# Ledger of designs, part 19: designed miniproteins, single chains

Each design is a single chain, and the fold is of that chain. pLDDT is the mean over its residues in the fold that is shown.

## One batch from the design tools (miniprotein)

Design m627
Fold by ESMFold2-Fast:
Structure m627 (fold): chain A 82 residues (1-82)
Amino acid sequence: AAKVVAVIGAGPAGFAKARELARAGAGKIILVDIDEKRLEEAKAALEAEGIEAETLVHDAMKDPEGTIAEAKALGADEILVV
């Protein structure tokens, strides 16, 4: 069964990690970042490669518990910080 993985950080490192996870068999990537524009750009780039992606605008450094709860509500099986 394909895993849903949340990646906290949609910058270059988070984007690269999301691509690695998808190629390793993750069924969906949830990108988490405070920067909505960064999230939209990263999502569009992943979807252009055929990777299923969702975005979550949240400040994981100030509210880690709320971030985890929102990611789980979107179906995340695993959560990675990048």
Scores: mean pLDDT 85

Design m628
Fold by ESMFold2-Fast:
Structure m628 (fold): chain A 98 residues (1-98)
Amino acid sequence: SELAKKAKELIDELLKNPNLSADELIELLRKAFGIDAPTGFELAMALIEMAEGQSPELAEELRKLATLVAKVLVSGKVTKDDVEEFIEIFKKIYELAS
């Protein structure tokens, strides 16, 4: 599954670079999901739209991902707790999409 591969790549990238800025995280997500969204808000909306085509369980995880992206945009920062939450979401996406 392409979605499972992308989730695994994101886990590995976050483990290598946990001190990402908000802008760096948004760019990483844009590249990983192949989303050409000019803003982080458009990225969050694209993730919600992507959820529509998935199983209910995968859709829930993609909506959680979009919500966490929105939180990072509003706060302007990525906390250690945010990184851990991103990793847990990507682990679930990997398990559900594999």
Scores: mean pLDDT 82

Design m629
Fold by ESMFold2-Fast:
Structure m629 (fold): chain A 75 residues (1-75)
Amino acid sequence: SSSQQQAIKIAEDFVWSKRLDDYTSMLRIIGQIRQVINSGETDREVLRKRLREILGDRVSDEELDELVDQILKAL
């Protein structure tokens, strides 16, 4: 859906703007986040948990919560 595409763009912009890892790792991370968004998951706690598993220690809890909020706002 267009909402899912907007959410994916938010995640891509987040990963690239923060330069969270090397180029190849960032592509892998973006691909995994895209899969989560395309799965149709809209539960905040489930999304937060899955994104934490993908992002690992690369982001703080505050940064993770900001990303989750932006994704849910787009969906």
Scores: mean pLDDT 88

Design m630
Fold by ESMFold2-Fast:
Structure m630 (fold): chain A 66 residues (1-66)
Amino acid sequence: SVDGLVRIVNEILDRLLKEVEDREALTMTGLLGQKAAELARQGFSEEEIRRAVEELLREYVEQLRK
């Protein structure tokens, strides 16, 4: 659902705003949001999309801490 995707995007933005500057947080949220929309178009469930996006976010944050 659109509401589910919006919630995922807002959760990503909130987490990124704690790790990086506002511009970078918005840019990365946009990229992850586009990936979520692509997966939704391919027929993945909201739960599968959330897991995939959370894994990408985790990898990005880990790279920032190196």
Scores: mean pLDDT 80

Design m631
Fold by ESMFold2-Fast:
Structure m631 (fold): chain A 91 residues (1-91)
Amino acid sequence: MEEKIEKVRALFAEATRNGPPLEEAEALLREVNRLFGREASSWGELLAKVAEILGEILGLSEEAIKKAVEGAKEGKGQEGFEEAHKILKEE
């Protein structure tokens, strides 16, 4: 459990920093879904759910959680995930 939380924390921090690159967007989403046993349909939806859990476990403020989720949704996180999925779907 502790190792699982630490991995998700690292993945979430990376995803919200600048948004993941296209190739990493799907890998990050897949890894976080795997660790939490969740199946999110979008990067933004996954990050919102993960932020709630991490906020409670790590003691983050609601404002910090909201800011991180908004940053990820602002483009790169959501768009990167969708673009990576389209590219990989062709392959």
Scores: mean pLDDT 52

Design m632
Fold by ESMFold2-Fast:
Structure m632 (fold): chain A 78 residues (1-78)
Amino acid sequence: MKKLPHDEDPILLKVKEEVPEVAKLSPAQIAALLDYYVSGYISEEEREAYPDIEKLKEELGEEVLEKAYKVWLKLAFG
């Protein structure tokens, strides 16, 4: 099984816990979504593992992604 970066990241696990809208997503999938939201870039590895990542970004919307990103920033840098 291919293991993505951040799949066991404790900060991403906490983001998943604190943002119920993303609770069904894996930590790695949340990382890929936040990276895509912030940078507009997604790695080939992340696209292969999560081909629907762009659709998930649209379905969750900017408000949910901004909320998750702020939680991640607070935990990682606050």
Scores: mean pLDDT 72

Design m633
Fold by ESMFold2-Fast:
Structure m633 (fold): chain A 100 residues (1-100)
Amino acid sequence: SAKEKELEELREELLERIREILKGLPEGVVDRVLTVVDYAVSEAMEAVKSGKLSAEEAMAGMREFIAQFLDTLPEIPEEVKRELLEEIEEFGERAIEIAK
C-alpha cells in the first residue's frame, strides 16, 4: 500500500541518519546498532499492520527497547545515545502520522 511504502522509506531514512550519527565509532558497534534498530522498527511496524498494537503503543515500545539496548553499549558516548533516541522519537512521531 502507499502507507507501507511511505513507512519503508521513513525506515531507510532513519537507518541512514543513525549511520551518520555513529560515524567514527567501531564498525562492529555501528553494525550492531543498525541491526537492532532495524529489527525493532520492523517488529513495531508489523504490530501496527497486524492490529496487535496502536501506532502510539508500537512506537513507545520500540523507543523503550532501543533505549535499553543502547544502555548495554559502553562504547557509545552518552551524548551520541541521546542523539540516537531523538532520531527514534522523530521517526515515531512521523510513523504515527503516516499510520492515521
Scores: mean pLDDT 87

Design m634
Fold by ESMFold2-Fast:
Structure m634 (fold): chain A 85 residues (1-85)
Amino acid sequence: KLEELTDKAYEVFEKIRKERDLSEEEHGLTKVSIKYTLQYYLQFTDGVERIYQMAEKDFEKYTYKTEKSRVGAELLIEALKELSK
């Protein structure tokens, strides 16, 4: 479900963020933004691997206005990839 998947994705994201010594000021990713992204993909699939595949493809085509938003998107994709293993 959305809440459980959001909590898991946020935990993995926080682990990656700390390992890379990234501050909250260097990325635009929040638990709320993770939740809304997952809510969008959950309307199409229940599988974490499929969510990762769809999000990665969509984010690859996205034009980012700031480096901060791009870094946040990359961190979310990496978190989803780890959850899909």
Scores: mean pLDDT 77

Design m635
Fold by ESMFold2-Fast:
Structure m635 (fold): chain A 57 residues (1-57)
Amino acid sequence: DEARRHFEELSADLDLPRSVRLAALSDLEAFARKYGLSPRETAELVVEALRTGKSLR
């Protein structure tokens, strides 16, 4: 999964708990399908939400 690979690379410094990481991976697939985003754009959006503590839109 391309989105998963980008997510792992972008979030490597965050030391995310396993439960948070699994939830984020589920969101990657859902958001990519719903909004027509590229795998990289979806990963960047999810990582940004985790860094800022904001909910995904």
Scores: mean pLDDT 71

Design m636
Fold by ESMFold2-Fast:
Structure m636 (fold): chain A 60 residues (1-60)
Amino acid sequence: MKFDVEALKELAKTLPSEVAEALTPIIIYSILGRDDLAEAALKKFIAQYPELKEEVESLR
């Protein structure tokens, strides 16, 4: 999966710092081209914040 890093950064600015911190690994791994690690971070994020699944998925 490849994410819109710019959109993820904008989303992080609108969220509480705890939730934004959980998005940070997805952003960093996406920038580094570490798709496997980005996908693992996404899975962990969705497990913690299932209400944000649709929002994050729309940024692919």
Scores: mean pLDDT 77

Design m637
Fold by ESMFold2-Fast:
Structure m637 (fold): chain A 97 residues (1-97)
Amino acid sequence: LTPEQEAEAKLAFLRMIASLAKKAAEKGDVKELEELAKKMVKLARELLEEEASPEVLREAAEILEEVAKVAEKAGADKEVVEELRETAEELREKAEE
């Protein structure tokens, strides 16, 4: 895979995990939500280490920001919510380079 194709694949996977996280929140499964959020942070940090386009980085940031709001409302651990927000901010900062 080219670096761009790999970044696009990771973004698609991030969207899928976000969808699952929202479903976990709807069911009140906070533990599942937190585990999915941790996987999203890990995947997003891989995008930060790679040559991802500014567009991919911005979309990833938006996805993490949305899940952070869902997680906060569902009563997830503050540390998990903060990791999502901090990682989203790092993605936005890199996109502006």
Scores: mean pLDDT 86

Design m638
Fold by ESMFold2-Fast:
Structure m638 (fold): chain A 55 residues (1-55)
Amino acid sequence: MTEADLINLACSLIKAGKSDAEIANAIKAICASKGITLSDAIISDIIAKAKNILN
């Protein structure tokens, strides 16, 4: 799973009207299922990048 995959997921969830907390939890859950652990700072950065792409 790449950073681009996570940004695309965040974009989809933003379009669906999900909150930042819901998006962060979804990213954590998917990463955990693949054996990946991301810091809260990296997750926040991914969400910020997704918001910038959608603007």
Scores: mean pLDDT 83

Design m639
Fold by ESMFold2-Fast:
Structure m639 (fold): chain A 80 residues (1-80)
Amino acid sequence: SEKEKEIEELKERAESLRWMADYVRQLADQYEAQRDKLRAEGGPESEIAALEAKAQHYRDVADELETRAKELENKIKELE
């Protein structure tokens, strides 16, 4: 049915968004680790700030992707 096809498409999109959120969180973790190492080594404040900003950006992106995944998951639940 068209309804079953819509549910399958929504599930695939939700799974993709979840995977992307996890990937982007890993990137944020990497930038935070780089920031912490640079800070411990007494590195330039401008570079530390840039790594902090990049990590925060990826955290925000991951949160948005997770929110979108949850919205799709709720829609699936309503259609089932």
Scores: mean pLDDT 90

Design m640
Fold by ESMFold2-Fast:
Structure m640 (fold): chain A 96 residues (1-96)
Amino acid sequence: VTEEQKLEFDLGAELLAAAVYLVSAKRSGKLTKEDAERMIEVLERALELAQKLNDRESLQAVAGIAEEFADIAEKNGLTEYAEKFRQLAERARQAA
């Protein structure tokens, strides 16, 4: 297994985790502060991996997932986390 393949597997795992949590949050309409913190960490790792791979499609996926988490965070009164998700989405879009 090449280092590039390892990065691709890690990126896929982080994006899958974020997508699964997003579906759960959208279904429940709920997002805790602790879950928001974890998802920011997951998306930060996904962003770094996608940048190392120069993977524009994954960078766009990070941006989209982050934007949806921002909306859910705002609806749950987590304004500081909503802003962090929006900044993460912007960083991902600029890197794409």
Scores: mean pLDDT 87

Design m641
Fold by ESMFold2-Fast:
Structure m641 (fold): chain A 75 residues (1-75)
Amino acid sequence: MSVEEKVEIVKEVIEKHGGEVLEVEVTDEEIIVRARIPDLSKLPALEKALAEAGFKEAEVVILGETEVEVTVPLT
């Protein structure tokens, strides 16, 4: 799977779970997606959906009251 395909799948998963993608950054080591999640109690469901989509190593970090950062390692 290409990096571009991974980015699109991560964005789709976030959007399907009520998130709004704000920013996407791709580095040599990881894909970083910043998203607005209106209810942070839904984060466990989002993490499960990311794992089911093939991103078991994805990390979700809370940045603010309704903002999260999703990091997907490329290695």
Scores: mean pLDDT 80

Design m642
Fold by ESMFold2-Fast:
Structure m642 (fold): chain A 58 residues (1-58)
Amino acid sequence: GAAAILAQLAGISRAQAAAIIRAYEAGDEKAFREAAETAGLSPEQARAGVAVALALAA
């Protein structure tokens, strides 16, 4: 799924990737920023990673 792809692309844990994707799908910008920062990603890096991961998981 998309979380596994994001974890691989960004070099983060599966749990961190799942939290980022969950916040993105919920439209929760605050949770998205917090999840990205916890994973050591900028919000821009996290958005790019989510876009690629969702495209590859489609």
Scores: mean pLDDT 87

Design m643
Fold by ESMFold2-Fast:
Structure m643 (fold): chain A 84 residues (1-84)
Amino acid sequence: SGRDYFSSVGRQNQDLVSQARQASQQGDVGTLQQQRDNVLQLRQQSQQLSQQTGDSYYSAAASSGLGSYRDTQDLLDQAQQRNQ
């Protein structure tokens, strides 16, 4: 169901952001970039499902994913700036 999907994506985004923060602390830009891309893929999937179903749980999942994407992108930008 849309509600189950929303709950699952929310948990996955939290896990991915936590892993991205750990990678950032270790200076592992490659892993951080991969976690950012994983968040983006979940967001794109949520947007596609929202368009196909019209169910507000999928659009809510996509909106949550935007926040997680911004968090991971900010961490990546900061890590890349520190690599010089």
Scores: mean pLDDT 85

Design m644
Fold by ESMFold2-Fast:
Structure m644 (fold): chain A 83 residues (1-83)
Amino acid sequence: DFAAKLKKLKELGAKYIAKMEEAIKNKDEEEYRKIGEEAVKKSLQIIANLSEEEAEELVELTYTDPEEAKKRIEELQKEVDER
């Protein structure tokens, strides 16, 4: 169960690292940032079993309402830790 999610995260991490390296090579700071945000969003979908929309809303909250984003992240961490 969780072990399968960790394997998927490892594969996803390798994929996004390659994309971020390409953005650095192209000197594209906007693309680098966008790829980083996508990596966080996709990781949240896998770890916390969030939909793409839910993960995107959470990432947006980190910019618009950091306090609310912190609360949601803490709730998700508790859910992940609860077996």
Scores: mean pLDDT 73

Design m645
Fold by ESMFold2-Fast:
Structure m645 (fold): chain A 85 residues (1-85)
Amino acid sequence: MPSVEEVRAYVDELIKKLEEIKKKESPEIQKVIEEMIKTIRESSERILSAMENGASLEELQKIEDELQKRVSELVKEYEELKKKE
């Protein structure tokens, strides 16, 4: 199981990569990437806070499921915009 420090490092790295990708994209695609970054930040903070408060694996799984659903919707929007170039 990853440590809280490993999760924070992974999230920071992922956000940095998304920020770099964002700089090369159109304004419409930039907005979608910004929403992805926001979603990742908010969900990671919820997971880390829940871990610190001794939340069950079931509670953590629910947060992850919500994140997965939201990210999937944003990925679809990103893919449709990329097809238009």
Scores: mean pLDDT 78

Design m646
Fold by ESMFold2-Fast:
Structure m646 (fold): chain A 117 residues (1-117)
Amino acid sequence: DQASTILGLLEEAIRQVREAVRVLEKIDKRVAEYLRELLERLQENLERAKEAVRQGDLQQFLAYAQKALRDLGLAVGVLAYAAEKYKDKELRELASRLGDLGAQLQAAIAALQQSLA
């Protein structure tokens, strides 16, 4: 279902952001720290979204999924900035993959919202 798809995409996005933090720790510790703060917020919103699904509260689930999507967008922007600043191919590839995950997440959230209307 759409909720399971959204949760799976969020878990994959969190794994990719965690990898990006590891890469950036060796390149720019301040940017890595900002990404770590976004990672913590993504993990918090994922846990809240999982709890909302357990309670059958799809409206609350959508609210936390949307907050996670916003923070994922910020993480993509930070990675794109760092990739351009450092001319780093690995960061550019991570930014691209996270951008694709964000687009998939946005589409899945929109599909769930339409199904509840």
Scores: mean pLDDT 89

Design m647
Fold by ESMFold2-Fast:
Structure m647 (fold): chain A 83 residues (1-83)
Amino acid sequence: MKAEDAENLRKAVEELEKELEEAEELLKKGKYEEAKEKALLLYITAGILKAAASFVGDEETAERAEELKRRAKKIYEEAEKKL
């Protein structure tokens, strides 16, 4: 793997973490429909990042992506319960 590829994956995970914080803020503000929609997209994106990181042997980034995937699912489920 090129250093550039590893850096791009880490940057993508960091951006996904920020998007999850935004989804959590939507839940806090009572915007459950928006939080649910955003969480679903983030869940899919985290799954793709996990697969890509695992494929290139970046286990640390793969573990981070799996954690973000779990967080996205929790946001989705919490938002769905409020709708």
Scores: mean pLDDT 83

Design m648
Fold by ESMFold2-Fast:
Structure m648 (fold): chain A 85 residues (1-85)
Amino acid sequence: MKEEIEEKIKKGEELVEEYGLRDILKENPNLEALKNSILETLREMGEEELAEYFSKQPVTEENVLKALNVAAALQYEKKEEEEKK
């Protein structure tokens, strides 16, 4: 599970850089609200264990960015699965 989280963080970091999603952190001074939004997105995707993991992390730019990276990676994977053809 922890290694799986690190793998998704790495993949998501590339996607976050590509789409300029890091600017979301600069525009949102309320990191707690942003973290809660990301956790809600993870739960909606059925990633309850990942949401629980990030809920236990301190509210810092680094931890919020990691959660954002994981959410981005998961959304990308879901889009690829729907590309069944």
Scores: mean pLDDT 71

Design m649
Fold by ESMFold2-Fast:
Structure m649 (fold): chain A 81 residues (1-81)
Amino acid sequence: MSLEEQLDKLGAAAAWYYNEAAETGDKAKLEKAVEYLRQAAELAEQLGDSETAEKFRRLAEKAEEELKKGEVDVEAIQKIG
C-alpha cells in the first residue's frame, strides 16, 4: 500500500469515527478519531505535504478540545471526507 493510500484510509477512518461519536456521544470513538487524525498528519508530513499535515493537526486538536469539553463539532470533520 502506498503512503498516499494509507493517508486516504486514515482520513476516512477519522471521519467515520468522528461522525459516529457525534451521533452516539461515544467518547471512545472520538478518541479513535484523534488517533487516526494524528497518524494522518504524520504521514502527510512524511510525504512533504505540509498543507495536508496542518489540516489534520488542526482537526486532531479540535477533536481533543471537544473530548475535553464533552462536545462534538461534526461540521469540522465532514469537510475532510
Scores: mean pLDDT 75

Design m650
Fold by ESMFold2-Fast:
Structure m650 (fold): chain A 100 residues (1-100)
Amino acid sequence: MAALQERGRALQAELRAAIDARDAEAALRLAREAAELMKEMLLAGGMPEEEVEAWALGFEAAAVALALDRPETAEEAARAGEAVKVEEAKKLLEEVREEI
């Protein structure tokens, strides 16, 4: 757990830097690494797989949208993840990836 949390903090800092630099490709890569790390923690904590999937897709889409300076899309992606709307979160991720 401790090493996983330290890795997560490092990835979060790198992701913030990529977003601030408007580097959408780096933001996607770092968000995916952070999401995979968090999936392990959330599943170990007993969160349902569907909720973890929706959260991860929403998180990745929101991070890329922020790097692309699309804050409204980032908010929509975060809400889709929170609402466990897997298909909507996936659609938003595909949309922002096409803008890279």
Scores: mean pLDDT 82

Design m651
Fold by ESMFold2-Fast:
Structure m651 (fold): chain A 116 residues (1-116)
Amino acid sequence: KLPVEAVELGFEIGKELVEEFGPLNVLNSLLDVAKERGYSELVELVEEAIEAIKNKDREKLEELAKRLEELILNTPDPEELRLYAALLTIVMKELEKSEEEMEKRLKELIAGIEEK
């Protein structure tokens, strides 16, 4: 399914870009892409993520992760899904989630998409 491929690609790209450029640089690039594409909800989520990371607001980051998981399960557009998955990966890394926990959440999201 294209949605499954989009989530997997978003997760991989999000990890690689954060490791190379750092979370704030990646989020600013994602914000520009979201604005160009007219993804208004993604724009709002990226702006909230930038503020939460700057303020070390773990409660807000956990809330954003949950909202992103719900959006990934309910968004039919593969391109938008890829961007949500990338943002979720950045948020999870800032929450200091282990590689194993991140992989577990990715697998749970894929299973949820495949059931639709």
Scores: mean pLDDT 84

Design m652
Fold by ESMFold2-Fast:
Structure m652 (fold): chain A 97 residues (1-97)
Amino acid sequence: MEKLIEQAKKEIEEAIAYIQENDPVTGPDLSPLLRRAGEAIEKGDIKAFLEALIEIHEEQKKKFEEAIEKDETEELREALEREKAYIEALKEKLEEL
């Protein structure tokens, strides 16, 4: 049991490192993720961690949708499509658990 929690914590640490390098929304500022998923990270709860990450991206997706309604730019449309793709990838990862 303890070894499974340690392995889960390592997987979360690796996921955070990947996010810092590759996630343009969460990577530059981990504070929202750490605030929502702090308990999940401490407990090695990968499912709760992914759920918190999905919630952050769903909120960002909504902000892009609202921004597009006010002023539709190609950059905002591209950002929205990337967010949709990333959310789907996170949901697929969650289903694998």
Scores: mean pLDDT 79

Design m653
Fold by ESMFold2-Fast:
Structure m653 (fold): chain A 80 residues (1-80)
Amino acid sequence: MKLLEQMKQNEEQAKPLIDQANQLSKQGDQALQQGDYQTAIQLYDQSIKLYTEASKKYDVPISELSAAVLSVVKKKIEEK
């Protein structure tokens, strides 16, 4: 009971973080194409931080669904 409720709350909290991280990663790619390496690095770093925060939200209620979502988040963290 408590675990299932916590899992739902963590999914709701992690979704916006993942979306923000994806947007920052795309902006980083654009900066990289423009040759603005400093801006690209900062954007990628912020994206990684958000993916890491999202991952922590899913780690708390470790379960089958949380484990599946965590795997996706971990993969995104490895994405530059």
Scores: mean pLDDT 68

Design m654
Fold by ESMFold2-Fast:
Structure m654 (fold): chain A 85 residues (1-85)
Amino acid sequence: SPLQKIYELIKKYVDPSVFEKPITEEDEEFRKIYEALKSGNIDKLKELLKKVKSPHLQRQITELLELAEKGDVSEEKIKKVVIET
């Protein structure tokens, strides 16, 4: 699925410690969203997006969700969202 591909690409660019030992509220929010991406369920991701408090994560995940819905899942676009935002 597009969400699964996004999950695998994000995994290459994010510090593993964020997934293993969330320290901040933003880390916890990111971990939950990351698990939703791994599940490949767009509806689950949309529900979690409504609960995110970090403006940075909200922008990032909104862009990833838009790419997934369009089926336009390119590594360059995902890398830009993860690294440059």
Scores: mean pLDDT 71

Design m655
Fold by ESMFold2-Fast:
Structure m655 (fold): chain A 99 residues (1-99)
Amino acid sequence: SEERKERIKKLIEEVFESNDYPALEDRKDDVIELLTELLLEVESQFPMSDETLRKVIEYLLRLIEKHNIPLEKSYLRPILDFLLQTLFSFLDIDVNNPL
């Protein structure tokens, strides 16, 4: 939905504003667009709080930067799925996954 897309895009922008990703600054708009699309697909299946979604975004951006991961869905989607599985395994509070 439009509201979900705007929410996710805003959270990605807020993460960039709160953290330094020097290797991604020149590609910021491309990163925001691609991650918004990926996170929309995932969040529709696994609804997340803003705090949880911010943590997912922070980890994903750091992985992309540190390992020079190509900005392509085929590379990023498996990494995102792994991060979600890992983060949900360690979160015992503020995670509401409606069945």
Scores: mean pLDDT 76

Design m656
Fold by ESMFold2-Fast:
Structure m656 (fold): chain A 118 residues (1-118)
Amino acid sequence: SRRRKRTEALIESFLEDLEQMAEDVIENEPDPKIQELARKGLEYVKKAREYYKQGKLDEAIEELEKAIEVFRELTKLVEEKYKELPVSERLGRIFYYRMMVMFGINARELVKELKAEQ
């Protein structure tokens, strides 16, 4: 259906954006603890995408939930580590990590919607 195709396109878009965002963090963030959490989150996103492509929607949801929790931990670590930065720099940085959490949640909710159509 047209609605199903739109849902599938949105899932793919959020998963692709989330992988790119995690890779950008790994490449550009100098802190090894932040890089390690970003690598862990990326691994869960890649597993979620693989399960999604296989039609294993429950496994995809589980891996997305793990990715979301890692990105929440990453956001907290960034908030603590950069608390002394000027508000303008700190908020911009924190917003980026909060977007990763939101994109993970959006992908998870869309996969749940797709599963409900089975």
Scores: mean pLDDT 88

Design m657
Fold by ESMFold2-Fast:
Structure m657 (fold): chain A 60 residues (1-60)
Amino acid sequence: MPSKEQIIEEYVARLRANPRLSDGAVEQLEREFRHLADTLPVEDFRQLADDMLRQIERHL
């Protein structure tokens, strides 16, 4: 099972692949996800991150 760090890395890579997101937006989202990862258990963080990624991809 991937660690929180690995989940963040994968998520950030996917966000950077989206042409609608600027580097600044990706940096803000990365900081927010690091704080969420510190607050939530890994399983809850993974679910939240996956849901948010899908919402972003759906909108774009």
Scores: mean pLDDT 76

Design m658
Fold by ESMFold2-Fast:
Structure m658 (fold): chain A 66 residues (1-66)
Amino acid sequence: GADGELAREVAEAAVERLTALVEEKHGPAEGSVERLDETTYRGTVKTETVTLEVVVTGEMARRLLA
């Protein structure tokens, strides 16, 4: 399978969970996922006071799903 697909799935799941956690403590948060290249995605969770970023590669996603 394409490593980029796995990286996207992991990044989307991470952003969803982090958005929920951040909203409990900091109020409204916006989650987004951005494709950086064919196998790498950046997840971002942003509030008025906090920005969190995570970068997921296809290799990391394969190891997490193995």
Scores: mean pLDDT 81

Design m659
Fold by ESMFold2-Fast:
Structure m659 (fold): chain A 75 residues (1-75)
Amino acid sequence: MEEEEKRMLERARELVEKARAYLDSGQPFEAEVWAALAIIVATNVKKYGSPEQKKEAEEILDEAHAVGDAARAAA
């Protein structure tokens, strides 16, 4: 469980970074999709992770929502 949640957190961060890259390159629709995927992964960690992992997942969720909001505003 713990190793799986760690890998999910890493993946969620990668998905947010990818979403940000698409947003920065003028691809808001792609940015929104990748941000949504990051939200799904981080939400799973928030439900099943340790208290520390849940805090990290919450931070990732906040960042993913910010990217998603910016992507929708840019579309």
Scores: mean pLDDT 82

Design m660
Fold by ESMFold2-Fast:
Formats: structure tokens, sequence, C-alpha cells
Structure m660 (fold): chain A 59 residues (1-59)
């Protein structure tokens, strides 16, 4: 069993990873939309949502 400090570190790392995925996805989606590539924007958004879902549903 991880210590409370180790658990806090794991949760902080998870939160950082979620925030990074969101930030990267938003940046890339906005870039694609600014370029007029709605198909690319949708693909990036779908990929980002899949990564977030996988991370959230991972035990």
Amino acid sequence: MPSPDELAAILADRTSEINKIRSDTDSKVNSALSSGDSSKAKSISDDGNRKLSDLTNSP
C-alpha cells in the first residue's frame, strides 16, 4: 500500500497528465480550426477525449 505522501504524488501526477492532455488538445484543436481544417480539429478532439476517458477509467 502506498503511503499517504506517495498516494498524493500519484494523484498530483495524474492531475498534471489530465491537464496536459486538455491543454495540448485545446491548443491543437484551436490551431486546426484557425487553419479551416474542421476534420483535423474533430480528429484531435476525439483523440483527446479518448485519452481522457482511458485515463479516467484506468484503475
Scores: mean pLDDT 79

Design m661
Fold by ESMFold2-Fast:
Structure m661 (fold): chain A 77 residues (1-77)
Amino acid sequence: LKEKLREAAEKFPELSETLREIEELLSKLPESPEVEALKRELLEAIEALFNAKTVSQYVGAKLRIIGVLLDLELLSR
């Protein structure tokens, strides 16, 4: 996961801050089924981002990544 986050941040600098916040939250949260599900969604969203061929696919993948950040923030409360 960390390697994929780094690759995504390097290729998509506009997401660098969001991906860094996600990595920080994942490092602080205890292991749980909810966190593991969000890690899986994040990996799938990053793969969708790298495979995006259209603007709509790219925007969709970005929104999925932002959704993971928001869900992790909710779990950290």
Scores: mean pLDDT 83

